# Designs tried in a protein design run: designed miniproteins, single chains, continued (4). Part 97

Each design is a single chain, and the fold is of that chain. pLDDT is the mean over its residues in the fold that is shown.

## One batch from the design tools (miniprotein)

Design m15369
Fold by ESMFold2-Fast:
Structure m15369 (fold): chain A 74 residues (1-74)
Amino acid sequence: SPDELEKTKLLFRALALLVEAWLIARKTGDPRIREKLREIEELLRQLLASEDVAEQREILERIEEIVAEIRRLA
């Protein structure tokens, strides 16, 4: 379905952002970045559990905001 395809695209983008955040956390060892990584992991779980495309988009936007914060700290 179109909604399943959209969710798959959002999940792929979220996973790419999680990998980027994980690499920064690993390189820096900064506990502030590690805490933000835990927030991304929880949001990814919420994205996986969500059946609403609008909610899924809002969750991805929050993940993107957290990764932007991580980039500023690195």
Scores: mean pLDDT 89

Design m15370
Fold by ESMFold2-Fast:
Structure m15370 (fold): chain A 81 residues (1-81)
Amino acid sequence: LLPQLYEALKAGDLETAERIAQQIVDAVPAEYQEAVREAFEEMLEVARQGDPAKGLQKMAQTLQDKLGMDGAVQVLGIAEQ
């Protein structure tokens, strides 16, 4: 899912990116869903402004800030499926 999300963002396909982001939110444990949703919403807003790379960096930072390193790694591991 994460590679497909990256490809969609690079292509400017925000509709596909939103769908993949929702699949990742639905796949993570309920305790992480709010933080993951917030991180992806920020990512998509930055990507809509024309900077998908900055959006991805902001998403990773938000996950780390809200979930800590261990939580962020767990979420990313689920997203890599």
Scores: mean pLDDT 78

Design m15371
Fold by ESMFold2-Fast:
Structure m15371 (fold): chain A 113 residues (1-113)
Amino acid sequence: SPLAEKTPEEIIESALYFALQLARIARDDPSVDLETIERAARTVANALKEAGKLTDEQAEEFARILVEAVRRLIAGEDPRAVLTEMAQKLAELLGYDVDPEEVAERALARFEA
């Protein structure tokens, strides 16, 4: 699985990028409701769990963190602030030390490219 090759930092950056993409899609398509967002988040969390990157408890919390970030982005909150907070929460969840602002900046740069 491609997910099995990812480092914790790469997982966090990819999750932030996914949140940005999902928020953009939801703004463009009114059929992408909260249930769809929650399903997408659970799908990603379960894939990471199956790849051995998350425990069952971590997968549930990962999905919750992702859904909340997407909701805040859809509501028009500052993307830098939302992604920095999401990166910090995911780093704490995974027990990994990252610079949340640097990871957020990388995700934003990739999204804006």
Scores: mean pLDDT 86

Design m15372
Fold by ESMFold2-Fast:
Structure m15372 (fold): chain A 88 residues (1-88)
Amino acid sequence: HMEELEEFARKKAEEVLESMLKEVRKLYPSKSELERYKILLEAAKIGLEYAKKKAESLPPSDEIEVHLKALELVVEMLEEKIEKLEKE
């Protein structure tokens, strides 16, 4: 089912985002939440571009599709959170 792959990608994205948030708060304790989220967004976009380039060299697989979708979801989640923080 496509819904099962999408749900798995979403869970993976949430886990990655939680891990990244814990790390960025430790690395940049003096920065605001908005600044931390912007740092994560830049890192996530770079990671997604790198993963897409690597995927072009590999046979297509559900695992690669889930991984790319999870990274795309992380970028979307970060952009949504930044938009919310900027409106506050």
Scores: mean pLDDT 82

Design m15373
Fold by ESMFold2-Fast:
Structure m15373 (fold): chain A 72 residues (1-72)
Amino acid sequence: PVLPVYKLKIKVEGEEIELLAPTASAPADTEYEEEVVGEGYAEDPEKAETDEEYNIKIGELGKKAYEQAKAK
């Protein structure tokens, strides 16, 4: 059993943040610099590794997590 976890490096407001993003939908609608590190299973590790669209989704997850933390 696996809950895919992805390590996401994002740069928001000039600050470099490293997050462990869970498998959840998150829209990336703001401009920010990010670096995504695939580190999970998701559906297929090979697919997630070669699928750039998937990496973008993981980046959105990190953005959402950051926004939630900021809203605290």
Scores: mean pLDDT 49

Design m15374
Fold by ESMFold2-Fast:
Structure m15374 (fold): chain A 95 residues (1-95)
Amino acid sequence: SVEERLAAALEAGRAGDYAGAAALFESIAPEDLPEGVRKLLEMNRPLLEERARELAASPEEVPAVLAALEVELIASRGMLAMDEGVKFLKEVVMK
């Protein structure tokens, strides 16, 4: 499910596996993301892209850093908090 893949991406990112987190997150089609998550990412994308370019050690790292920042943004807003985020995503996906 989408919520399981988002939770797995967060776990990978927090374990320092940014490539794995990026692969899991990118495996989710944008249209399969809950509306709240899609809106959050779209609203913040330009700022996240700028931040990813600032933090990346090289241009080839930018996509992985961007994916990690997107997952952390979702987590920081409680959408991927272990108990609350999974419940929120499940309720949104089932509607």
Scores: mean pLDDT 66

Design m15375
Fold by ESMFold2-Fast:
Structure m15375 (fold): chain A 94 residues (1-94)
Amino acid sequence: MPSPEELVAEARRRIEALPDLSAEERLAVFRWIMEVALELARQGRIEEAEELFLAAYSRASHLATQRGDEALLAELERLAAETARRFREIVAEM
């Protein structure tokens, strides 16, 4: 299993690569980063979790908007809202 530091580094690398990916691949990467952020939050790495969440959502939603991917943008917004809800639940239990 990769270390938390390796997961953060890989997540950041994948965020930077988003412009070179298809809409389907960008959605798959976004889902994976949301799961990484929740795992970091469960480990008490709240600041890193929030940073990855915001960076991924900002970049992915901006690209979807620029490329006219309205259906993808709606799915990204739905996944971000669900992830934010789960994140708040994790923090509230700490």
Scores: mean pLDDT 86

Design m15376
Fold by ESMFold2-Fast:
Structure m15376 (fold): chain A 61 residues (1-61)
Amino acid sequence: AKDELLKLPEIQKAIYNLMVNEGLTLKEAEERLLKEAGGDLSVPALVAAASKLQQKYGTPD
């Protein structure tokens, strides 16, 4: 379930942005996203966390 949620396009974009903009590894980017979601593994919480991080750093072209 968790691995499937992390494969959602919105979440993958946020992970990619964290890796590019903050120099995080894939694992560190996943941990940052989960921390931003407050440990809530629901789709709405993860999507909201991903959107918040994308707004802060922008999306890749």
Scores: mean pLDDT 70

Design m15377
Fold by ESMFold2-Fast:
Structure m15377 (fold): chain A 67 residues (1-67)
Amino acid sequence: SRAREIVERVVEMIRKGTPEEEIIDYIMETLNVSREMARFILDLVKEDPERAVRRLEALLRAREARA
């Protein structure tokens, strides 16, 4: 899923030691979310990547339903 691909990329960026500000910028650009939401998503990926995937799937579905 698109959500899983995004989370997997964030996990890879964390593993490579990418600065948090760059990861946050990536999340903001990719999902079109606020900086605060991007930080929340990054923290969730660090704690539980599978839970992050489910949360992002819900977010993306909610956007599609409104489009």
Scores: mean pLDDT 84

Design m15378
Fold by ESMFold2-Fast:
Structure m15378 (fold): chain A 65 residues (1-65)
Amino acid sequence: MEEEIIKRLLEMSKLSLDDMIEKAKELSDELDKDPSLRDAMTPEVMEAIGELQRALKEKKEKAEA
């Protein structure tokens, strides 16, 4: 499971910004549904996901305004 998540993050780094945001949202939604996945991840990966969640929230608020 950890190896699969790291692979997904590496895939996202090769995408355009829009595609990366879309993939990050999917991963974030999965983590919200299954918090045990968060416990399996390294602190560095958790921080990266947190930053992506922040960027998504800011973009959403900007689009709404």
Scores: mean pLDDT 64

Design m15379
Fold by ESMFold2-Fast:
Structure m15379 (fold): chain A 63 residues (1-63)
Amino acid sequence: MEREEALELARKAAKEVAKANPTSDIDSIANVFKNALIDKGFSEEVANEAAETLREELEKLRS
Protein backbone atom coordinates (compact mmCIF):
# COMPACT_ATOMS: atom_id res chain seq x y z
CA MET A 1 0.00 0.00 0.00
CA GLU A 2 1.10 3.60 -0.64
CA ARG A 3 1.05 4.42 3.07
CA GLU A 4 3.25 1.41 4.01
CA GLU A 5 5.78 2.42 1.33
CA ALA A 6 5.89 6.03 2.59
CA LEU A 7 6.35 4.91 6.22
CA GLU A 8 9.18 2.56 5.19
CA LEU A 9 10.85 5.47 3.37
CA ALA A 10 10.45 7.60 6.52
CA ARG A 11 12.17 4.98 8.72
CA LYS A 12 15.00 4.62 6.19
CA ALA A 13 15.43 8.41 5.89
CA ALA A 14 15.51 8.78 9.69
CA LYS A 15 18.36 6.26 9.98
CA GLU A 16 20.32 7.94 7.16
CA VAL A 17 19.85 11.45 8.61
CA ALA A 18 20.75 10.30 12.14
CA LYS A 19 24.00 8.79 10.81
CA ALA A 20 24.99 11.56 8.35
CA ASN A 21 23.68 14.67 10.15
CA PRO A 22 23.03 13.94 13.86
CA THR A 23 22.37 17.60 14.81
CA SER A 24 20.14 18.74 11.93
CA ASP A 25 16.85 20.46 12.80
CA ILE A 26 14.14 17.79 12.85
CA ASP A 27 11.36 20.17 11.75
CA SER A 28 13.34 21.25 8.67
CA ILE A 29 14.19 17.66 7.70
CA ALA A 30 10.57 16.55 8.15
CA ASN A 31 9.33 19.42 5.95
CA VAL A 32 11.84 18.62 3.18
CA PHE A 33 10.89 14.93 3.36
CA LYS A 34 7.16 15.74 3.16
CA ASN A 35 7.69 17.88 0.05
CA ALA A 36 9.85 15.16 -1.56
CA LEU A 37 7.06 12.58 -1.07
CA ILE A 38 4.46 14.94 -2.57
CA ASP A 39 6.76 15.48 -5.56
CA LYS A 40 6.95 11.68 -5.98
CA GLY A 41 3.16 11.48 -6.20
CA PHE A 42 2.22 10.57 -2.63
CA SER A 43 -0.93 12.20 -1.25
CA GLU A 44 -0.57 15.09 1.19
CA GLU A 45 -2.24 13.00 3.93
CA VAL A 46 0.23 10.10 3.47
CA ALA A 47 3.17 12.52 3.22
CA ASN A 48 2.10 14.16 6.52
CA GLU A 49 1.90 10.77 8.27
CA ALA A 50 5.33 9.79 6.94
CA ALA A 51 6.87 13.13 8.00
CA GLU A 52 5.44 12.65 11.51
CA THR A 53 6.91 9.12 11.59
CA LEU A 54 10.28 10.55 10.50
CA ARG A 55 10.18 13.06 13.37
CA GLU A 56 9.40 10.36 15.96
CA GLU A 57 12.07 7.98 14.63
CA LEU A 58 14.71 10.74 14.54
CA GLU A 59 13.89 11.81 18.11
CA LYS A 60 14.23 8.19 19.29
CA LEU A 61 17.55 7.71 17.45
CA ARG A 62 18.96 10.92 19.02
CA SER A 63 17.72 10.32 22.58
Scores: mean pLDDT 78

Design m15380
Fold by ESMFold2-Fast:
Structure m15380 (fold): chain A 95 residues (1-95)
Amino acid sequence: SVEELKAKVDELEKEVDEIRQKYDNGELSFEEVKQRLTELYKKALEIIREALKLGDMEVLNRAIKVLQKIFDIAMEYAKKEGKDPFEIINEIRKA
């Protein structure tokens, strides 16, 4: 349902913000961030597919923005860790 899909994207947005907060507070290692972002990337793609199927353009737009945020966070943190940001994005996408 549209309401169920909205709840899923609300949770996705919350989980992305939690990853950022926990990494910035030193509670997550970069490898843990990469693993969590990889799982959220997969969830975001699933939400996008369901939003397209239901014609829910609001949820579609929000899920796409979460994908952008996942990549932005991955690039920022990869740079802080002295890693190639594009290699880290490729690892997330290929998993």
Scores: mean pLDDT 87

Design m15381
Fold by ESMFold2-Fast:
Formats: C-alpha cells, structure tokens, sequence
Structure m15381 (fold): chain A 85 residues (1-85)
C-alpha cells in the first residue's frame, strides 16, 4: 500500500525532472506502479497496459536520457529505503 505510493511519488518526481513534462511523468509513474502491483500480486497484465507501456517507453526515450533517469533514481534510493524501513 504505502510502498506503491512511495514508488509512485519518487518515479513521478524523477521523470518530471528528466523530461520537464509533469503529465508524461505522472502517466508513466502511475502505469509503472500499476504494473509492479499486478506482477507482485501474480495478476495478469492487461494487453492494453502493455501496449501503453511500450508507447510511453518510446516517448520517454525520445525526450529523456535513460542514463539521467537511472542516475536520478539511484540518488533517491536511500530515501526510498529509509521510508520503507
């Protein structure tokens, strides 16, 4: 519950910083967390969600440096660990 909310907020903030697009960041973070929740629950991932994920990934790669996204996520990892402890 709180874990997915923390993942969502961190992903959204990182993606917004990397892309400069709050709406793209929000959509991508929400979809990522939804996919993670389904995978951890053993639920099937809907085909529509997989298709949207592929589209958003393409859009992100056109607008942001993947290495920058990774660096920003790594910088936030200690904060996430602390909040989950």
Amino acid sequence: DRRYEIYYEVAREVLEAATGDPELAERTARLTVEGLRLLEAGEPIPAALEEEARRLERELLERADPERIEALLQARAPEVAEKLA
Scores: mean pLDDT 81

Design m15382
Fold by ESMFold2-Fast:
Structure m15382 (fold): chain A 70 residues (1-70)
Amino acid sequence: MHLPAPVLQGFLLRHLDVPSEEAAARAAEALAPLDLESIAGLLSTPLGLPKETVLELLKEAAANPEKYLP
C-alpha cells in the first residue's frame, strides 16, 4: 500500500523536526512512490524508532488520513 503525498507531508511535519512545510513536501514526493515497509525502513533512524513501530504509525496514517491532512 502507498500513502498519498499530502498525508506523508502531514506525517513528516507531525513526527519529525522538519525545517519547513516545503522540505516536508519534497520528502513526501520522494517517498510517495515507495511502499509503506520501505518508507518505515528509511524513517526508522530519523525517528529513533524500530522499523515495525514506524510501519504501524504509517498504517495508522493510511487508516486515518484526515488526522494528517490540513
Scores: mean pLDDT 79

Design m15383
Fold by ESMFold2-Fast:
Structure m15383 (fold): chain A 66 residues (1-66)
Amino acid sequence: SEKQKQLEKRFVIEAARIAIDPLDDEELAELLKRMREEGATDDQLEEVERINRRSREGWERLRRER
């Protein structure tokens, strides 16, 4: 459906953004709240959390190697 396509596009855009600029705990909580209100599934919310966690770990590793 059109709604599902829009949610999927938003998911891809948010994932790309988070990969470049990971969210802190407060920003992540706010994003997850908004996505849930927009009809995101628990699986999609969990994947956003996972992507953000991996992005933060990646940037933290780069910071330690400088």
Scores: mean pLDDT 79

Design m15384
Fold by ESMFold2-Fast:
Structure m15384 (fold): chain A 68 residues (1-68)
Amino acid sequence: SLMDLVRETLELIYRRAPEEVINQQIEKLPEDVKEKLEKLRRMVEQDAPPTEIAKEALKILNLVRKLG
């Protein structure tokens, strides 16, 4: 499901998986979800506060629920 793909992608981003692996997973997702996940990835790479990363993750999960 789309939700399972998004959860899997979030896990890959949080553990800082190789860029190629994350990009392959993101390519499977709708454009709106891709843009938000790319933003989240940049936040994690830049060591943004955990609370801000959690807020963006919640926004993505809420978007996916509305799309499903």
Scores: mean pLDDT 83

Design m15385
Fold by ESMFold2-Fast:
Structure m15385 (fold): chain A 80 residues (1-80)
Amino acid sequence: SKAEEKLNELIEYLKKNPEDKEGILKLLEEVARALGEEYKETGDEKYLEMYRKVLEIAKLVYNNAPVEEILKKIKEALEL
């Protein structure tokens, strides 16, 4: 899905640019937008659960959590 593609893009970006908090948050915003669009198109509750994980990830990034913790949460979202 578009949201899953953007989450994988976020993983690659975070690994290469772990200090770019603004860039990471902007990519998370794009993921959230893609999830909202896919939920409207499909009605699949999976996208709503992924959106909740994205909010948790954004909070971790905002609070300067370790990169490994952020990556773990992104992978959890992808396993839904």
Scores: mean pLDDT 84

Design m15386
Fold by ESMFold2-Fast:
Structure m15386 (fold): chain A 89 residues (1-89)
Amino acid sequence: DDYLAKAQKLKEAGDYLAAAREYIKEGTKRYMQGDVDRSVQAYFQASALLKKAGRDVDSLSVEAQGYLIAGKRDEALRLRRERDRLLAE
């Protein structure tokens, strides 16, 4: 499946939530293939699209997952704490 091509078409149509889901699928696929760099980039693109869709909690969760895959555990923890603060409000 060409998740990137589908994500781009959905993004051009203004369907940011559906586009983010396709980038998450790409990120998972690349991670399973051992392509960490492309996986991380796909999760960060998904996070940005979730933010545009008004899904701030989901955006922070996906961004934290991208940092965790990149080995940036402190950055991932900061984003998870920010997410948890939003959920507590």
Scores: mean pLDDT 89

Design m15387
Fold by ESMFold2-Fast:
Structure m15387 (fold): chain A 95 residues (1-95)
Amino acid sequence: SSKDEQIEKLKEEARKTLKEIEEAIKNGDIEKVKELLKKLRDKLVELYKLQNNYGGAGMVQLTVDGILTILKQDPEKGLELTKDFVKDVKDFLDR
């Protein structure tokens, strides 16, 4: 269906952004990590809304906004949280 095609496209875009986040983490590029987390957040929120999962959309918003706050205050802790989030999103997208 058209909705299923939109979901698959958003999943593909999210997977590409995850790979970019992993590379930015490897390079220690905190500003790039923050930019890419915002991009990933927006794609995941859109994906959850297309699935009528507004609770999931809200949780992703809160989680990423929390990580972004920690990345400003404590970059080492923020990167740890980012790695955990990346793993959780990969597991979600492989379902």
Scores: mean pLDDT 89

Design m15388
Fold by ESMFold2-Fast:
Structure m15388 (fold): chain A 93 residues (1-93)
Amino acid sequence: ASLLDQLSALAERFAGAVEAGDLAAAEATIAEFEALYERHKSSLSPEQAALAEELLATLRAILDAMRAGDAAALAAERARFVAIYGRLATALQ
């Protein structure tokens, strides 16, 4: 699978975990995003790497909001995730 295909599959699994309130599944999916980034970071442009790091930061912020039960923070961080994911997916095409 392409990097974009792998990223899309992880994004879908993460969204499903968040919707279900499954902290363990969300944490496991973040670890897979981190591993994917580490494997590919040397082949990414500086712009792609910066977007990937922003994406990882928003995933961690979503997890923190879930742990805190902060619905407003969760909604805000999910919106940031969608925006950053879209920019990264476009940059990887």
Scores: mean pLDDT 87

Design m15389
Fold by ESMFold2-Fast:
Order: sequence, then C-alpha cells, then structure tokens
Structure m15389 (fold): chain A 85 residues (1-85)
Amino acid sequence: GDTRPLLERIAAQPTELAKARAIAEEAIALVKGGAPDTAVALLRSALPLLTDPAIRAGVERAIALLEAGENEEGIRELERLKSLA
C-alpha cells in the first residue's frame, strides 16, 4: 500500500525519540496486519528522516529481520525501538 501518509505522520513528530516511536508503532501494525513488505518500505523511506545513529541502527536491524522473513524478531526489534521513547 501507499506508505506516504504514514511517512508524513512520522516526519511531523517533534523529536528523534517521537519519530522512533511512530516508526515502530506503524511498522509493528503493518507486520501484524500481514504486510511485512509494506513495513519494510515504510522503514526504508523513514531512514533519511533520522540522524541519531542508534535509532538508525535499530531501524536497519528491523529491516534486515523482516526481509529475512523473521517477522517475530523484527517486531521485537521494533518494540525495543519504541521503548526508547
């Protein structure tokens, strides 16, 4: 599906931690809804909005896990990212 509305919502968040939380929440919802490929597309599109190397690394780990079909591990990585907020 079109990830643009979700990406715009993420971009509107006032802090890197708020962006990390929004990214994690939207990506978890997409994976649980049966759309891990859409979640990966959202995560890849959101990476240029992030400057914090730890947050970026967390998003990149989630992408790698989801692309490997490790959906449960990808969700756990996203939940760790969400817990930083």
Scores: mean pLDDT 84

Design m15390
Fold by ESMFold2-Fast:
Formats: sequence, C-alpha cells, structure tokens
Structure m15390 (fold): chain A 91 residues (1-91)
Amino acid sequence: MMEEKKKKLEEMQKLLTKYINQTMTEEELEKLKKIAEEAPEELKKKAKEVVEKYLKEENIELSEEEYELIVNVATVALLGLELKKEIEKEE
C-alpha cells in the first residue's frame, strides 16, 4: 500500500524539517525517538557510523543526550531515504 508509505515519509520529513528549524516540541522529539527505535537494526548501525565519522572528523564532543538525538535524527533520515527509494521503484 503506497499511500501509507508516502504518509510515513511525509511525517518523517516534517519532523526532520522542524529539527533543522529548531521548532520541535517535546512531543515531536519523543515521536522522532520512537520512529528511530523502531527502525531496522542495519539502519541504526549505519546512522551511528555516519554520526561517529562526522564527530571524529570535526573533533566534536557531545553529551550522551546530544549524541542520542543526532543518531535518532540520522536514523530517521536514512529510513526516509529508503522509503523514498521504495516509492520511486514502484513508479
């Protein structure tokens, strides 16, 4: 069912846009975290690798809370990219 995949993608894009604009509410941050936690393990690993590489290259040190937030954001972004590929493949 393509419409459900499109709705999920739109929801994830909306959350990521709010994160970039720093307009996320506490409820929306919790929703983002839940989506990230429910993501496939492979995407979670890839998100951690991307974040760790970036932090290492820039010599950035984050708190545990900041690190988890960025990993969750990266996980949702990767999940959205995979959903977009699936939608485009069926067209």
Scores: mean pLDDT 79

Design m15391
Fold by ESMFold2-Fast:
Structure m15391 (fold): chain A 68 residues (1-68)
Amino acid sequence: MDNGVKVIQKILIDLGLLPGAKVDGVFDAETLKALSKLENPFLTLQRYLGLPPDGVFNPELLEALRNP
């Protein structure tokens, strides 16, 4: 899940919601606040990773976050 947190942080940086230096793999309050600014974080992650955008946290999304 550390690799998944780094993937989330990179996506948030690309969206301008997180500072570019914050790719530490730690799911901290700053990362959580940035993710909470998305109207649908799962849909955004799926679209960024090229997965089917269903807006649900599914096994495919979990696996993509583990193996980016």
Scores: mean pLDDT 70

Design m15392
Fold by ESMFold2-Fast:
Structure m15392 (fold): chain A 77 residues (1-77)
Amino acid sequence: MVEEIAERIYEIARKLEEGKISEEEAQKELDKIYEELGYSEEELTELVRNKKSKEALEKAELLLKAQKLAAEKYEKE
């Protein structure tokens, strides 16, 4: 769910801010989350060819909403 993804993004952001991981490592973790959002190898190939903007935007919107929820939770602490 979006909230669970937000929690993951929050943890990544927190570790990056604390210097426990690098920007490169954080990017790798985010890529893993994208994979867990249901991007298969076949779907990624199709996105690159025909639907990259639309499908990628849809997944990015979900990720951004999750990140916003994580930031909201972090800020209110």
Scores: mean pLDDT 57

Design m15393
Fold by ESMFold2-Fast:
Structure m15393 (fold): chain A 98 residues (1-98)
Amino acid sequence: MIIEPTPEQREVLEKAVKTIFEKTKDIKNPQVVADVIGAVLRMVGLTLEGRTEEGLKEAAQGLKDIADRYASTDPETAKKLREAAKEVEKILEEFQKK
């Protein structure tokens, strides 16, 4: 069942989505882009279920898992994914303080 997100949940989700895409916009590998989109959609789905904190945690972990998968073949892409995960973790910490 989809739950209408609160203004605060909507704002934090929008910030997380924008941050992920800004940090990954230069990635040209279509498989990596598909994996990142999957992680973002999972975060959106969890937020629409009222599980915003879990969604942000899963997105950050998903980005780290994608980074680990590509670390040996594309270390620059892996670095960008880890930076994106770290920024999502900061957004989660800020949300939890309110």
Scores: mean pLDDT 82

Design m15394
Fold by ESMFold2-Fast:
Structure m15394 (fold): chain A 98 residues (1-98)
Amino acid sequence: TSFFLQISVEANNFGKQVKDKLDKGDLDGAKKTIQQGLDWLRSKLPEVAKIDSDFAKQIQDLIDQAQKKLDDGDLKGAYTKINQISAGAFIKAAELTS
């Protein structure tokens, strides 16, 4: 429960940092922040998989989609995928508390 809530909060914090940089026109900073967020999320996948392997696969798919958007220069698309990961982790945290 607290683990998925921590993932949700941290992914949301990365999203807020990306939005701030995009709003200021700091494209290089936004790109670096997205990459840091994706690397952090990848580092959490083994622990997610121990709790819910199907959810870990869903998060991995969203990370892969965000990475492709980032590599294509679609920073807003990558940002949207990070927000989807945050929302998914929040829902999973709520399910495990119920």
Scores: mean pLDDT 87

Design m15395
Fold by ESMFold2-Fast:
Structure m15395 (fold): chain A 79 residues (1-79)
Amino acid sequence: MHDQITSLGGQFSDLVKKGEEAEKNGDYKKASDYYKKASDVLKQMGDLAKQAGEDVLADDLNNLSKKYDKKSEEYKKKA
């Protein structure tokens, strides 16, 4: 569990960085895509946390996922 969540956390960080780079370049379509993928990784982390009985962590990860979903939708509208 811990190793899987840590690996997914690395993927999340990479996706956020790529989204920020796309945003800086004015590529809002790519920024939207990367933030959506980041949200999906957070949902996967939340599912793993819930399976481990870490309901508080799962709720936090799901709430963070919703924030990145909103960010993705905002950039879709700008594209």
Scores: mean pLDDT 83

Design m15396
Fold by ESMFold2-Fast:
Structure m15396 (fold): chain A 88 residues (1-88)
Amino acid sequence: EIKEKTEKLVEEAKKSKENLLKSSYELGKLEARSSGEDYEIVLEARNELLEIAKEMGIEEEAKKAYLEGFTEEQVKILKEEIEKKKKE
């Protein structure tokens, strides 16, 4: 479930700067595929994760990792739709 997955990403983020960047990237991917209530859960987790990143002094790096994950997943979704159209 989305809430359990976001909670685990936030927990992992607290362990190290490297884990925080990985969690930011994965959370960005989740945001790209989320809508409605799931989207709100992801945004809440994003806010928690950015606060942790700020305390660690890597807020900008965390934002970049998040945006990278979000953008890559959006591109993947678009490619999946194009591939479906080619097979039709």
Scores: mean pLDDT 82

Design m15397
Fold by ESMFold2-Fast:
Structure m15397 (fold): chain A 63 residues (1-63)
Amino acid sequence: SEADIVQEFLDTATPEEKARFVAEVRERLKAAGADPGSDEGIRLARQAFVELAKRELERRKAA
């Protein structure tokens, strides 16, 4: 599930990697024109984080 993918990333990520993911999510919200503090911004941030975590884990599996 998406929650399992996110949890696996959080279990394996360093504090520095987590900070970089937060920064990338923030840039994606800005590019989409979404306010990070709004309900839509929170939803979009969660979706972006799930996609980034999924991509990183799949990349590691494929490498």
Scores: mean pLDDT 76

Design m15398
Fold by ESMFold2-Fast:
Structure m15398 (fold): chain A 64 residues (1-64)
Amino acid sequence: MEELRRRMLEAGARAVRAHREGDWASASRGFREAADYLGELYGDDHPRVQPLRDMSRRLEELAK
């Protein structure tokens, strides 16, 4: 549990940093990873999981 939470926070931090730098591809990947870890910790139906996945998909489209 603690290791998954640490990885989730690190993925989220990397995503925010990449987003700030305009690196949409890295930001998308980071938000996807954070959403996956959040889903593992709290379940895929957790209200914060879907918004993170939606953000990842939008950023992936912007990176193209």
Scores: mean pLDDT 81

Design m15399
Fold by ESMFold2-Fast:
Structure m15399 (fold): chain A 107 residues (1-107)
Amino acid sequence: MSRELVEALLKVLRERGIEIPEDLEKRLLESNFSDKDAFFELIGLIMKHYKISPEKVGSKEFMLVLHELLEEALKQIGGSESDAVALTLSLVGGLVANQTLLEEKVG
C-alpha cells in the first residue's frame, strides 16, 4: 500500500477510538505494510475494538468492518469503492491464509 493510504487508514482508526502505539505506527509507515508482523498487530487492534474473535477473520462481519474502514481511508486520498472492495478481498484472503499466525499475535 502507499504511505498516503497507510496514513489515512491510521487517521480513520484513531477517529474510531482505536489507540495505535507509536512503535506500531512507525513500523507500519516505514515498511509501507511490508512488515507483516506489524500488519497483524494492527488487525488485532481492529478486531479487539469491534469485539471480533481472531478465529472469525474470514467472517462476513470482519470483512464488512475492514471494507468500511478501507473505504473511508481511500475516500480521503481520492480512491474508489472498487479499490476498497479489491483491497478488502486481497487483505482478508491473506489473513485467512495466515489465520494461525494472526491468532498467535492477537490472542
Scores: mean pLDDT 78

Design m15400
Fold by ESMFold2-Fast:
Structure m15400 (fold): chain A 67 residues (1-67)
Amino acid sequence: AAEGAALAGRAGGNGGGAGAAASWEGQKFDHPELGEQAARLGAELTRAGRDEEGARLASKLGQIAGS
């Protein structure tokens, strides 16, 4: 839903789901397995309405992948 996407990006003080997605695309993972899981988990969490959890996962995985 375009309205939902616009609201999510605007409502997110830290970028919300949009910020998390952009962060994950920018983060380089040496382990493709982790990168794939992060992307799928983030999409699933965003769909479930857990944008903050998606952002936290992206940050944590980025640190593990070699911040």
Scores: mean pLDDT 55

Design m15401
Fold by ESMFold2-Fast:
Structure m15401 (fold): chain A 57 residues (1-57)
Amino acid sequence: MSDAEIEAYGARLEAAGAGAGGGATLRGHLRKMRDQGASDEELRAWADRAIASARAG
């Protein structure tokens, strides 16, 4: 997953109501997962769940 896609996911989480801290946390977590060898599919699934949870709250 590209850095641009990770930044976009952070911005989407912020827009969903998590705020700047939530976006920064997601970006950091996705980068760490990527560094640990997680697939793009796993990274997207994680980010989508985080956004859905923020929108539901």
Scores: mean pLDDT 85

Design m15402
Fold by ESMFold2-Fast:
Structure m15402 (fold): chain A 93 residues (1-93)
Amino acid sequence: SMIEQLFKQIKSLAKEIAKKIPEIKQTLDTLLSQLEEALKNKDYFSALVTIQQLGGEFYVIQTRSKDPDVQKLAQEAIDLLNELSKELLKEQK
């Protein structure tokens, strides 16, 4: 599904960021695991809450990092989280 594809892309970007900033790995891995579980259970409300938390983490990474590659990866992750949120909101009728 598009939701599964977007999640896999976000997870890939988080892995690339964690290679450059190892200290953030545990936080991102924990939030990604929570998001994966929520998506698997079709708990779209919990998924949206976790997306907001992940977005906040990537925003902090983007604004505090002096590495342009990290800033770009974080922005791409934020953009994909926004697309994932839009897809999940379509499921809530």
Scores: mean pLDDT 88

Design m15403
Fold by ESMFold2-Fast:
Structure m15403 (fold): chain A 105 residues (1-105)
Amino acid sequence: ALEELKEFLKELGLEVLKETEESLVAKGKMTLEDLEKLIEKFPNAPSLEYVKMTMESKGLEEADVILKFKLNKENKWEVEKAALDDPSNKKQQEEVEEILKEAEE
């Protein structure tokens, strides 16, 4: 349920920026441990694995992450997009800006 997702995200220290019945955007500072918990809950999300691998490759113990969730056709929440606030990675910065724009609309 949406309430269960929101509680989980709050436990990870994430701020919900936008919420609808079928979509949710959250942002916050995440540790590698927080990302591992998120990957355990959403194991089929390549964008989460990319964020984790980028943090590990750069030796970052924590980083600012933005996440977009969607409700799928089976009424289950899934990660649509995840992006790392990494100023050295233009593609990640563009993804962050796109998700933030969707949250502001």
Scores: mean pLDDT 82

